# Designed miniproteins, single chains, continued (4): the designs that were tried, part 18

Each design is a single chain, and the fold is of that chain. pLDDT is the mean over its residues in the fold that is shown.

## One batch from the design tools (miniprotein)

Design m12592
Fold by ESMFold2-Fast:
Structure m12592 (fold): chain A 103 residues (1-103)
Amino acid sequence: KFEEIKKEALELIEKAIEILMEQLRQTTDHEKILKLIGHILRLIGLRLDLERAKTIDEVIALIREAIGILQDVLKLTTDPSLKAQLQKIIDQLKKLIKELESL
């Protein structure tokens, strides 16, 4: 169960990175580009930390950090489709935290 939830969290963060990279490709606002690059780099680092995490508490903390980053990205997102995809990932990550807290 724990390893399965961790793997699902890693896959969700990877999908989020792909969405942010697509948003970056579509963005012409220099300030927004710099913010998106910063968020992408933080998510990449967080995904690496998550791969190495060995405890429930570590995984929950990293998932919460990912949710915070994605919520900040959501505020920068104007495309309704990308906004919906990011919200779905946030909701799925929140569900994984509840599952981990139940272990």
Scores: mean pLDDT 88

Design m12593
Fold by ESMFold2-Fast:
Structure m12593 (fold): chain A 105 residues (1-105)
Amino acid sequence: SALKAQIEAHRRAIARYRAIKAKVEAGELSTEDIRLTATLMAMDAAVELIKAKREGNEEAAKTYQEILDLFNEAAQTGDREALLKGLDLAIAAHEKELAKLEAEL
């Protein structure tokens, strides 16, 4: 079903962001790796922002704008803390949406 596909997409996104966060916290990423990772994560956040706006989900749109701003900061500066904050917010946003979707089962 479409609902189950959306649930699995959010679960995969959460797992991916958690894996990236673990690498950042372990010091496995150089400053250039942080910039590149943040650039790729900003693309994902931009897609989620567009989806939230199209669905009229103003709360999600504001959250994904904040996530996008943090990832863009990390992409520009290589700031590890900006990347970590963006990842934490992205995980929380996907977990919140996952909880709503699972409640529809």
Scores: mean pLDDT 89

Design m12594
Fold by ESMFold2-Fast:
Structure m12594 (fold): chain A 71 residues (1-71)
Amino acid sequence: AEVLRNFAEAARRAVEEGQDLISVLKVLLRTARERGHEDVAAVLEQALKMAEDGKSPEEVLAFIERAAEEA
């Protein structure tokens, strides 16, 4: 839960700073995999798919934040 929450906060901050959501999610997904956070990586993979399917940044960020609250 805490790890996914930290990733959610990092993603929101990067997007608020003007970074591209898809690029941010790819970096965070790689980081989660490299650190062995498989559950976090699965959430980020789904978020990346939503972003690539044309979901809004706010909808994608809200999905990650909800997953962090439920974990």
Scores: mean pLDDT 83

Design m12595
Fold by ESMFold2-Fast:
Structure m12595 (fold): chain A 65 residues (1-65)
Amino acid sequence: MEEYEFVPGPEAGAAGAAELGVREGERVRITIDKETGEAVVESLDTGRRVRVSAEAARSLLSFAR
């Protein structure tokens, strides 16, 4: 299991972070389960959780420079 925390920048928002329930400036935790190929994106500000594919979560992380 991998866990990451970040605050999405403008590029992350434009590139579909909103589709994963995250917003620019919102602190987000992403937990990737390598065994199931699933991930959970959690807003630390609102407590909302969205289940996505590990690929979608990694795509989001590619914009978190």
Scores: mean pLDDT 66

Design m12596
Fold by ESMFold2-Fast:
Structure m12596 (fold): chain A 90 residues (1-90)
Amino acid sequence: TEDVELALEAVRRRAEEAGLDEARIQELVDYLRRVVEIIHDPARQEEVIDFMMEVEKLDRAEAEERLAEGNARLEASIKALAAEARAAAA
């Protein structure tokens, strides 16, 4: 979505200001794009739930709650960074 692309632009700008080289910035952007794809893919979300249940010994309800909290925090961060990019463009 537009918010994801704006958020990634804001991350790139912050990384450039921090003095990271282009290769490192691209790795960071690619990594964050993959994380966003996971939160929007039900099959990948189910894999995370299964991992929490099998490895972390959580029940399904606890795994779903922790995943939902993580997703909500990530979505809030994306919106905040997108707003920052819009303000910089104005």
Scores: mean pLDDT 80

Design m12597
Fold by ESMFold2-Fast:
Structure m12597 (fold): chain A 58 residues (1-58)
Amino acid sequence: MSEEELAQKGIEAARKALEAGDGAGAVTAAGMTLKYLNLSEEQREEAEELIRRGLELT
């Protein structure tokens, strides 16, 4: 799996966690993706927004 695919899967996992009402899961998935993978500017902005939304649910 490429780093780009890993980043997309991390963002998608965070998005699905938010849809399920799992704020902690969203913060973890997006935060790990942001910390350990090189993201595009759009992916970074989306990950940061998913973290923000996840924190509001926690």
Scores: mean pLDDT 80

Design m12598
Fold by ESMFold2-Fast:
Structure m12598 (fold): chain A 74 residues (1-74)
Amino acid sequence: SKEELAKKFLEEHEPAVRAYLRARGFSDEEVDRVIERIRQKVEEALPTMPDDEDELKALIARIIGEVVREELAR
């Protein structure tokens, strides 16, 4: 399902996002907060996302990038 594809894609990319944030001086608690924010935004957008796997992955990657950029700008 679309939900399972989104969950799998997030789980596959989570280690890289966590490592990136830690390298930028984020604490484990701050990293967990950012990951949860990414999950929340993806879950909220999921019903309006396309069923096409490549388009779905591209949109999730965009959300990840936007959240990470916003947190780094703080």
Scores: mean pLDDT 85

Design m12599
Fold by ESMFold2-Fast:
Structure m12599 (fold): chain A 100 residues (1-100)
Amino acid sequence: SKMDEIIELAEKFFEELVEILEPTDPGLAAFIRRELEELIKDIRKAKSVEEAVKLVKRTLEGLLKFLELYEEAHPGRVDVERVRELVERTIEELEKILKE
């Protein structure tokens, strides 16, 4: 189902994000793992595929902004460019699910 594809994409995003963060900040990586669990619950409560995609897009954009601010406060902890590329790629994949 499209909902399962959205969940799998969210899980893949967070797995890749943890791989980026864990070598420099294991505590931040642990926090990100917890955020995934809450996002999956919210995706399952979504009334439509469109609502689920909007929710995930908003969450990814919010995470990018949080991580940009975290890097500013703690220099060398977050590869912001790599995180931005991951967010942009994942949003493009979400938009493809909506068009199918």
Scores: mean pLDDT 87

Design m12600
Fold by ESMFold2-Fast:
Structure m12600 (fold): chain A 92 residues (1-92)
Amino acid sequence: MVEELVREGARAVEAGDTERAEELARRVAELVGEVERLEKLLPLSGEEVVAILKPEMEEAYEKKDEEKGKRLLGLAAALGILKAAERLRAEA
C-alpha cells in the first residue's frame, strides 16, 4: 500500500503533476503516522533532512526495528516527493 502510493507519487512528479504528487505524499505520511514530522521537516533543506533522518534510519536498521524503519522510509519518501514537486513549480 505505502509502496504503491510512493510509486504513484514518483510518476506524478515525472508527469509534472505537482498537485497529485503532493496529495500522494501527504497520504503516505498519514499512513505511516508522520504528518507532524513531515510538516516540521518540509521547510528544511535536503541536506538538513538527511542529517536528521539518516542516523535514525541507521539506528532502526541496526536494532532491527522494522516498524520504525518503515515509518522513517515512508516519511523520507513523502519528503522527497514534496521537495521534487516544489522544485518543479519553481521551474514552471
Scores: mean pLDDT 82

Design m12601
Fold by ESMFold2-Fast:
Structure m12601 (fold): chain A 121 residues (1-121)
Amino acid sequence: DLEKILKRYEELKKKYEELLASVPPEQKEETRKRLQENLLGFLIREAIEAVLAGDLDLALEILKFAKEEFNTPLIDEMIEAVERAKAGEHPSQEYKERNPDATPAETAAVEIVRLVARHFK
């Protein structure tokens, strides 16, 4: 549930803050950026797992939390994909055309992965 995910997120965040404190000043900004990307990646992976489990409401709550923590348009596009799946639409039309039995949730997960690939390389 959301509470367990947020607890794991806070534990990971604390470990990363401790790690950042131990890096030399000249590497601190690069390390901070990588750790922030890892924290966002954790939330995105948990949201994908929720989508694949059919729990679209949990996925939206995770992504809303990610939006509060990280100010990026990427999260808004992910929220839109999950909302479209909740409405019975297929956010990844190309995947649906290639996989006619794909569920709205499956196509939303594919769209989220595509968005991540475009942003994080």
Scores: mean pLDDT 86

Design m12602
Fold by ESMFold2-Fast:
Structure m12602 (fold): chain A 100 residues (1-100)
Amino acid sequence: SLEDLSLDELKNRIISAVNSWKEFIDEVLKKYPDLPEEVKKKMEEAKKTLDELVKQAKEAKTREEAIEIYEKMLKLIEETLKSMPESVEEARIAAELMEK
């Protein structure tokens, strides 16, 4: 599916995905205020890295650069979801959807 997208479409997809994942992280932090501090810190750091990936996506000059940024985003999200306890049902569901 990525190979059929233009550079601008890839940039928009990355920005949209980042915004959705930041909202997801905020909702998890709000719903689970008693999460371990190391997990909360990792989630907040993930949001900062997602913001940096948006900046990189806006500056991307080629589809190959945009695809690399998209892959970095997916790896970051996968790592962030895996850091959450099994009690966070939303993280388990999101991880399952990403494997499709």
Scores: mean pLDDT 85

Design m12603
Fold by ESMFold2-Fast:
Structure m12603 (fold): chain A 72 residues (1-72)
Amino acid sequence: SLVDKAAELAKEAAENPEKRDEYLAGIRQVLREAIQDPGEAADALKRVYEAAPVTPELQEIAAEIVRDLIEK
């Protein structure tokens, strides 16, 4: 699933610091496509956080997606 792809990208971002920004951009894109309503956001983000260490950058992406969904 797209959520599983985001989780894998989060893991790769943690393991490859030099390419972190590229992986984080990919996570943002995939999660925006996978999460269409606020109810889906909590479960999707939990799965991503379980796959990789929670970083400030990942938290900002999560906050951005949630804010965009609330503003719809």
Scores: mean pLDDT 71

Design m12604
Fold by ESMFold2-Fast:
Structure m12604 (fold): chain A 67 residues (1-67)
Amino acid sequence: SLPNDVAVLRGVGRVNDLYNSGRLTQDQRDQVLSRIQSMRDRFSGRLSVSLFQQGVDGVIDNVLSDS
């Protein structure tokens, strides 16, 4: 849905900013983007936009915490 697409775009933008600033490696960027895509595929229409956005942010934060 459009709200979930906005959440995905926001997450992708954050991931690209972190990669461009050197805070994520290429492998970490690819891992996060893959997990965001999997969330989109699995939860399309099943989560509220707020919960979906929190999930996307959680994926990013988990990879950052591993660094």
Scores: mean pLDDT 77

Design m12605
Fold by ESMFold2-Fast:
Structure m12605 (fold): chain A 75 residues (1-75)
Amino acid sequence: GAALELTNALLLRDRRRALAILSKVEDADEVLRQAMELLRALGYDISDEELEAILALPTLEEKVDAAIALVERSS
């Protein structure tokens, strides 16, 4: 599913792939939420506050960049 594909793109820091996935889904924020929850299940330290802050960003590019930054911080 799109959330799993996005999770893999974020883990690989593949910004272009992450944006391509989110541009094609009906609810990008829901898919991104699910991908971030999958990252948390994998042991990435992402708080509910950080997740909501990312979802509040105005553009998909900023959301993806912030999500990649959290993955990099947790590695």
Scores: mean pLDDT 88

Design m12606
Fold by ESMFold2-Fast:
Structure m12606 (fold): chain A 99 residues (1-99)
Amino acid sequence: EEAEKYLKKGEEAFRNGDYKTAIENFKKSIELEEKAENPDYLLIGKAYLLLGQLYFVAGDYDTAIEYFKKAIEYFEKSGSEEAKPLIVTAKAMIENIKK
């Protein structure tokens, strides 16, 4: 729940073009959830996907690819049906950058 709060703050900052605040909040969301007794892997994956998208729009393609790879790892670990289209999106972004 606290991690979800930081994810939402990051999403709001990203929408407003405040990339520094977005990165800080996404990283805090990931940190809190990774330390949780029962980590929400879907939430961690979403935060990494958003970091990948942020670095992509910023033109840092190497960092974007690394975050998209992390997103895929956590989405696969989540076993969630909701993760399936997000994995497709992350893979498509990696392929687009590598071309």
Scores: mean pLDDT 88

Design m12607
Fold by ESMFold2-Fast:
Structure m12607 (fold): chain A 74 residues (1-74)
Amino acid sequence: MSEGNQKALRGGQGAYDAGLAAIASGSAALGMTAEYGGRKSLELAKESGGDEEALKAAQKGYDAGRQGRRAGGV
């Protein structure tokens, strides 16, 4: 996996963890941060050749962040 794809994978995993924390706590701000991180990780994975594992992790992070934002009422 390329350096960009590895960074996207780690970013997506971080966004997923933050998104789950946002859902559990009802933190709109944390959910927004996770959504943004997931989106940036998805873009980085696409730019880095679109490694399937990196894309999957980034998408999961984005989705979790979006759910966390909704749980916070935003």
Scores: mean pLDDT 82

Design m12608
Fold by ESMFold2-Fast:
Formats: structure tokens, sequence, C-alpha cells
Structure m12608 (fold): chain A 70 residues (1-70)
């Protein structure tokens, strides 16, 4: 549900900050996770994944990181 997706999104966001992101914003619904990353050089990446928990959060985070050049 939304709580599991919010928790997974927060963990993914913390991992992205540790990996060098300047800022991370995460939004979760019952079946979708969206992560927005800003890198230290100002590049923006956005990832969205349908699904639940860590699988959805990791997919969204990976897409965002690639687009931001992390």
Amino acid sequence: GKEENEKAAKIAAEGLLKAGAKSVEAVATDDEVTIRVVSEDGKVGVGTAKGYGEKAADKAGTQAAIEAGL
C-alpha cells in the first residue's frame, strides 16, 4: 500500500543522497513511486515506476539517477 511505497521511496532517496545527489524528492501512491533527483552539477532526473515496495522504488530511483548523470 501507500505506507510501504513511502517507506521504500525514503530508503531509495537516502541511497541517492549517499551516492552524490544534491537533493531528492520522492512521492508515493498505493501502486506507484516517483523520484526526482538533482545532481551536484544541477542535472535533473525523474523516474516513475508502477508497483509495490522496494522493487518500484529501486526502479524509479535508478531511472532518476541515470537521467541525472549519477
Scores: mean pLDDT 85

Design m12609
Fold by ESMFold2-Fast:
Structure m12609 (fold): chain A 66 residues (1-66)
Amino acid sequence: GSHEAERLGTRAVATGEPAVLTVTGNTVTVELGGRRGEIVYPSREEALALAERAVAASPAFTLRVL
């Protein structure tokens, strides 16, 4: 949930690595320093809410919505 987004944001700030969050349908793709992970949510609205919270928690994140 939102704690996962906050943790990812905190890590991006701590390492100084560029981070990209991409929302496609109900999936949030996280790319941080060449590493990639995917989190699938029950709805697109939940995926968007998580991505927005991650960006709010860390300015190191770039948000892309597809």
Scores: mean pLDDT 72

Design m12610
Fold by ESMFold2-Fast:
Structure m12610 (fold): chain A 143 residues (1-143)
Amino acid sequence: SAEEEALRELEERLEELLEELREAVEKKDIDKFYEIVVEMHELIIDALRWAKENKASPEFVKRLVDLIIRTLLEATRLAVELGKEFNLSKSLIQRLVQLTVEFINELEERVRNNDLDGLLETAERHSEELKKLLEEMKKEIKS
């Protein structure tokens, strides 16, 4: 089905970006890490927008959000690892983890309520909050 093809394509793209993210951590490349995380969030927003435009089934939306949550957890683990390598403040690392936990909780609530518009709005808002936090982290590393 079109939904199965869309989910498979997204899963393959997100896995490729997670591998690039692991390489950025190994190379201690914070600028590349930032670029990849931004691209991941753009793909997530595009996937949610596709689901809305195509009136995707609740079952597809649940599977999509499960994939998003798994990706966010691994990306956050890698961000924490990179932050520790650069001796980032414990408070900045805690803020990153807390932002991710809050995002996951909001995604789960929106899925439970079958609120696809709220899912897209939540993803867009958290993407902007994450970009601000990552810029703060980059400034601390470059100071």
Scores: mean pLDDT 86

Design m12611
Fold by ESMFold2-Fast:
Structure m12611 (fold): chain A 82 residues (1-82)
Amino acid sequence: MEITVKIRAAKEVAPILKKAAEEARKAGSPVVLEVEEAPRGISKEEAEGIANHFLYAAKQPALTAEQAAALAERFNATFESK
């Protein structure tokens, strides 16, 4: 199952999330992260927390819908599964 997580992040923070998402995808993770640039988004510390969560998910064969829902709830993000 492929899961898309949409997160709003400031310009300074977005690259951290994008790098984590690309690394997870290269590792065969079913998780796709879409980062939308926003004038006021999450902090650098919050972004590092999200990045660590995605790196953890990359070690799993598939991210469950429950894990995706928990991530979306934690960061006021939306998610979409395929």
Scores: mean pLDDT 59

Design m12612
Fold by ESMFold2-Fast:
Structure m12612 (fold): chain A 71 residues (1-71)
Amino acid sequence: MEVEMARLLAETVAELAAREGAAEGVPPEVVERGARRMAEAARVAQEDVERGRELLRAAGEETAREIEAAR
C-alpha cells in the first residue's frame, strides 16, 4: 500500500512537473506549494492510507486552482 501510494505520488508529481515545464508564466512558488501538499499527503498515508489518498486528491485539485488563479 505505501509503495503503491508512493508510486501514485511520484507519477502525479511527474505529470504536474511536465505540464508546468511546458507552461510559461506559472510562478515556481505555486509548483513548490503543490509539491509540499503532495508530500504531506504521503506522510499522512504512512499512518492513514485512506486519509492520505483524500489529501492527495485535494492537493491535486488545490494546485490546479492555484495555477488557474495565477493566470
Scores: mean pLDDT 67

Design m12613
Fold by ESMFold2-Fast:
Structure m12613 (fold): chain A 90 residues (1-90)
Amino acid sequence: MEIIEAVNAAIEAAAPELIALVEELEAKGKLSPETAAELKKLIEGGGLGVLVGLASLLAVLKSEGKDTSAVQEVLDRVAAVVDAAEAAAL
């Protein structure tokens, strides 16, 4: 199995769980509605674009001195999905 195909499939399979995490963080007041909507769009877009989009958003928030903890939590969950998919493809 190609590692990239395995990673893309794993991100797609994890998308409902990742969206639920974003919604939980928004409900807890950890994410603004605008940031939550942006994260959901990135997750729904799928593939490696999710990692690139999350890293870019995290960098922007850090440059603005904003709290990045919730975005970092979502990025950590996506990274764990990627790591598990890569390990399974070996």
Scores: mean pLDDT 78

Design m12614
Fold by ESMFold2-Fast:
Structure m12614 (fold): chain A 65 residues (1-65)
Amino acid sequence: MAQELVDLALEENKRTEGPPISLEDLRRLATVAGLSAEQIEELVEAGVTQEAADVALEAARRRRA
C-alpha cells in the first residue's frame, strides 16, 4: 500500500514538470498514505513534483473506502 503510492508518485514524476512538492504537502501525503521516514526521504531525493504528489494523494483516498 504505502510503497505502491511512493512508486506511483515516482512514476508520475517522470512525466510531470513543475515546482517540487512543498514540505507541508509532503507531510500531508505521508500522514494520509502512512509513509515511513525512508519513503519520505526517497520522494524528496527524487524531487517529486506537486502534480505527481496530487496524483498519489488522490490514489490514497480512493484505496481507503
Scores: mean pLDDT 76

Design m12615
Fold by ESMFold2-Fast:
Structure m12615 (fold): chain A 77 residues (1-77)
Amino acid sequence: DEEFRELLYEIAKEKLASIPGISEETAERLARAVAEGDLEALNRELSKLPLDLRLQAMEALGEAVREAKEKVEEKLK
């Protein structure tokens, strides 16, 4: 679903960019990978981050997926 992918990208990018130490470029790459379901690209980008930032990014991505899913589900009801 294109709408889900667009929402997930925007929400993930905003959450990731708010984490100190994650650049806008890194936030965009991580958000793109998760929105496209590209697990290989996601793992590659996460592996570039130090452990503390990687854990924060993973939590932010999980929140973004949940929020995007809820917004799409609300629109279908």
Scores: mean pLDDT 82

Design m12616
Fold by ESMFold2-Fast:
Structure m12616 (fold): chain A 94 residues (1-94)
Amino acid sequence: SDEERLEALREAAELLAEIVEELRRNNAPQSLIDYFEEGLEAYRRLVEERRVSDRELASAAASLRIMAEILESYGFHEHAERLRRLAERLEALI
């Protein structure tokens, strides 16, 4: 449903906001912080669009998986795992 999709995307935006704060706290490279801030803005934009297509949801899930791999490479294992689980939840809503 549109409501379940929007709720999952809100959870993605909240998690990305937490990740941005964690990256700043750990003095991560500015390019990495900028990348996740851009992702956060994109997810907030999707939430503002009261309806999300299957294609948009699939694209969102794919981007969360890429973000998770990047975080793993920088040692943020817990946040990477949370992003992967959220990607699986988005995929289940298609």
Scores: mean pLDDT 87

Design m12617
Fold by ESMFold2-Fast:
Structure m12617 (fold): chain A 91 residues (1-91)
Amino acid sequence: GEELLEQGRKAFEAGNYDEAIKLYEEAAKVFGKSRLGGIAYSNLAVAYVKKGELDKALEYARKAIELFDEANDPVLGVASALRVVGLILDA
């Protein structure tokens, strides 16, 4: 579970966004409806921004916000949304 998030982060840092997406999708499935699942969806949103797939990025950002709200961590949900918006504006 957590190892998939770390492997995804390493792939993302290497610029291998397709591999990062695959690893983050696997992490999201493992964590399900949890705070760590929200982190996985947040990372998916960021990776999709880097690929220029903004509709998918926004979809996954919304999913992350929903999961953080359910996990009683709405501040992390807002932070995830702002990060995605910032990356879109910087692209």
Scores: mean pLDDT 80

Design m12618
Fold by ESMFold2-Fast:
Structure m12618 (fold): chain A 65 residues (1-65)
Amino acid sequence: SKVSTEAAMDILISAIEIEGGEVVSITPKEIRVRVKKETPEIKNLIKGLKEVADKAGKKLTVELE
């Protein structure tokens, strides 16, 4: 069920930043994030963010540096 996609998105973005990821941009059409290393923690957070982004009608783009 879609209950609060905006709050879930904010929580997941904050968690990704805590784990060392970077939010490059957020637009009505796209969320772009950059990660230095794909840890299991980062992979799980990206999976959650993709699901929330899809529900919000946004494309998630992940850049590995």
Scores: mean pLDDT 79

Design m12619
Fold by ESMFold2-Fast:
Structure m12619 (fold): chain A 78 residues (1-78)
Amino acid sequence: DRAAALRARLAALRREFEGLDLSPRQRRLFDRQVADIEADIAAQTPRALVMAEASITMLEVFIRMQKEEQRRKEEELA
């Protein structure tokens, strides 16, 4: 089930995002992206599912980049 797989990936992204030390504004932007992805999954059209998968992939890259930035800041303080 494509929708179930996308929801599982989205849930993993939410957990990763909660581990980041981010501003309230960054959290609101993430929440808006999550809402858009959930709407695409709920639409259940081939186009919407492709859009949801693309958005999830972009957020996965973004979270990876944010973790690298936090690592760099920690190294600068060490």
Scores: mean pLDDT 80

Design m12620
Fold by ESMFold2-Fast:
Structure m12620 (fold): chain A 100 residues (1-100)
Amino acid sequence: MEAAKRAREDGLRAAELASDDKATVEQAVGAGLLAIGGATEAVLAYKQGKVTKEEAIEALEEGLKAGKEAYEKAKGENAKFGGKSTYKSLKGGLEYLKSL
């Protein structure tokens, strides 16, 4: 519940940071780290029995969609890096959850 909300918020915030074509290296790295955090939070919440598998998947799907859009629309190198890292981290977490 709370963990799923945090996973969703971290994923969406990561996508937002990655969407800025003027993003600094720190913002691009921060986006990737937030996405890893969100994916990890969702996986752990499911494994700890705090949320259903479906709730954990839903928590990552919105962030994944936003991260993919950020990556595809990015024109700056830092924004492309941040968007790609966000998309791949959230996608990896989602694929892992679906494999369980």
Scores: mean pLDDT 78

Design m12621
Fold by ESMFold2-Fast:
Structure m12621 (fold): chain A 86 residues (1-86)
Amino acid sequence: ELDALAERLARALYEGAPAEEILAAWLALVEALVAGDPEALAEARAVAERSRPTAEATARAFGANRTFEELLAALRAALDEYLAAA
């Protein structure tokens, strides 16, 4: 369920999880979004690898001054935007 995966990612961001856990949560969410699309999944994995060196810094900046509920709302908004654009 996309909502449960978004909550997992929001929790990892809110708790300041290691880059590997943040990227794993993000990939799990994207894999659910593009289920059955190997090209979109390959692109998502390439984005994760490009983002790996800055993942923790980016996640910390994204989570800065945000509550868990605000992070979850931001992720849900991003999902809605992605689904509308795809």
Scores: mean pLDDT 73

Design m12622
Fold by ESMFold2-Fast:
Structure m12622 (fold): chain A 74 residues (1-74)
Amino acid sequence: MSPEEQQLLAQADAAVEAWGKQEGLSEEEVRAIRERVHAAIRAGIAAGLSTDEIERRALAVLMEAIQAARRKRA
């Protein structure tokens, strides 16, 4: 795994944990969101996208997943 991939995954994990605590999500919900964000990062790396593009896509996936989790719990 490249240093860039390691940094992106670590930043994603920190963001998912912070949002999960703020939104009161379960461990299962946090894990599912983390997996979706990790998949987006890996797909971007495999496609040869820039770090900035991968970060933007990962953030979009994270926000969509948070909104979906909120609706599922409502």
Scores: mean pLDDT 80

Design m12623
Fold by ESMFold2-Fast:
Structure m12623 (fold): chain A 66 residues (1-66)
Amino acid sequence: MSETIAKVLKALVANPNASQREIAEHAGVSVATVSRVARLVKEGEIKKYIPSLSDEALEEARKRIE
């Protein structure tokens, strides 16, 4: 689970103009999984799954979600 979340976060940061569908394809997950990860980022719960995630990486992911 944490590896899947990390892949989605990396895809979000690396592809700022990509749709959720494209991010899902890059990370190898469903669009529903991308939406769930985006919600975890917005609600600050993402660190429960990736405690080593830096605040800078989290802020970048949040910017991509808007």
Scores: mean pLDDT 71

Design m12624
Fold by ESMFold2-Fast:
Structure m12624 (fold): chain A 58 residues (1-58)
Amino acid sequence: SSTLSDDSVADGLLTREGMLEALDLGKKGVAKATGPTSSSNQQKLDALDAAKAAVEAA
C-alpha cells in the first residue's frame, strides 16, 4: 500500500467506524426526510445498505 501525506487526514476520516456512522446517518436522513414511498429513494436506500455491507465486509 502507498501512503500520500496530503491524504492522511482524509484517510483518517474514512475509518471503518466513521464510514459506518456516516452511512447510518445518511440512511436515517433519506428515510426520515422523504419516507419509504418513492421508488427513487428506495434505490438510494438500497445503495446505502449495500455500501454499508461492503464497508462491514472489508
Scores: mean pLDDT 66

Design m12625
Fold by ESMFold2-Fast:
Structure m12625 (fold): chain A 97 residues (1-97)
Amino acid sequence: KEAEIQALKDKAEEYRKKAEEARKKLDEAGKKNSQLAEEARKQAAEKGEEYSKIGEGTAKSAKFQVYYDAFPKETTEMGTYESRAKVYEQRAAKLAA
């Protein structure tokens, strides 16, 4: 049982590390296409400010969409790994309860 919880935690950590690597790839893509990255940064800031009045989660989703539109592959990869990590974290927590 403890081994099962640890395996889920290890899997969550693995996906967190992959999400960090995908984040670095997104940053590198921005460096290669600096004009597109600058426009995305400006739009993300504007949308983040606009939607922060509704809620932090809504602001984060709006910013994610801006980066997804600019760098769909890198943004999707990052988001996928973050979602996978969260699923394993929730499963580990539920099993430990």
Scores: mean pLDDT 79

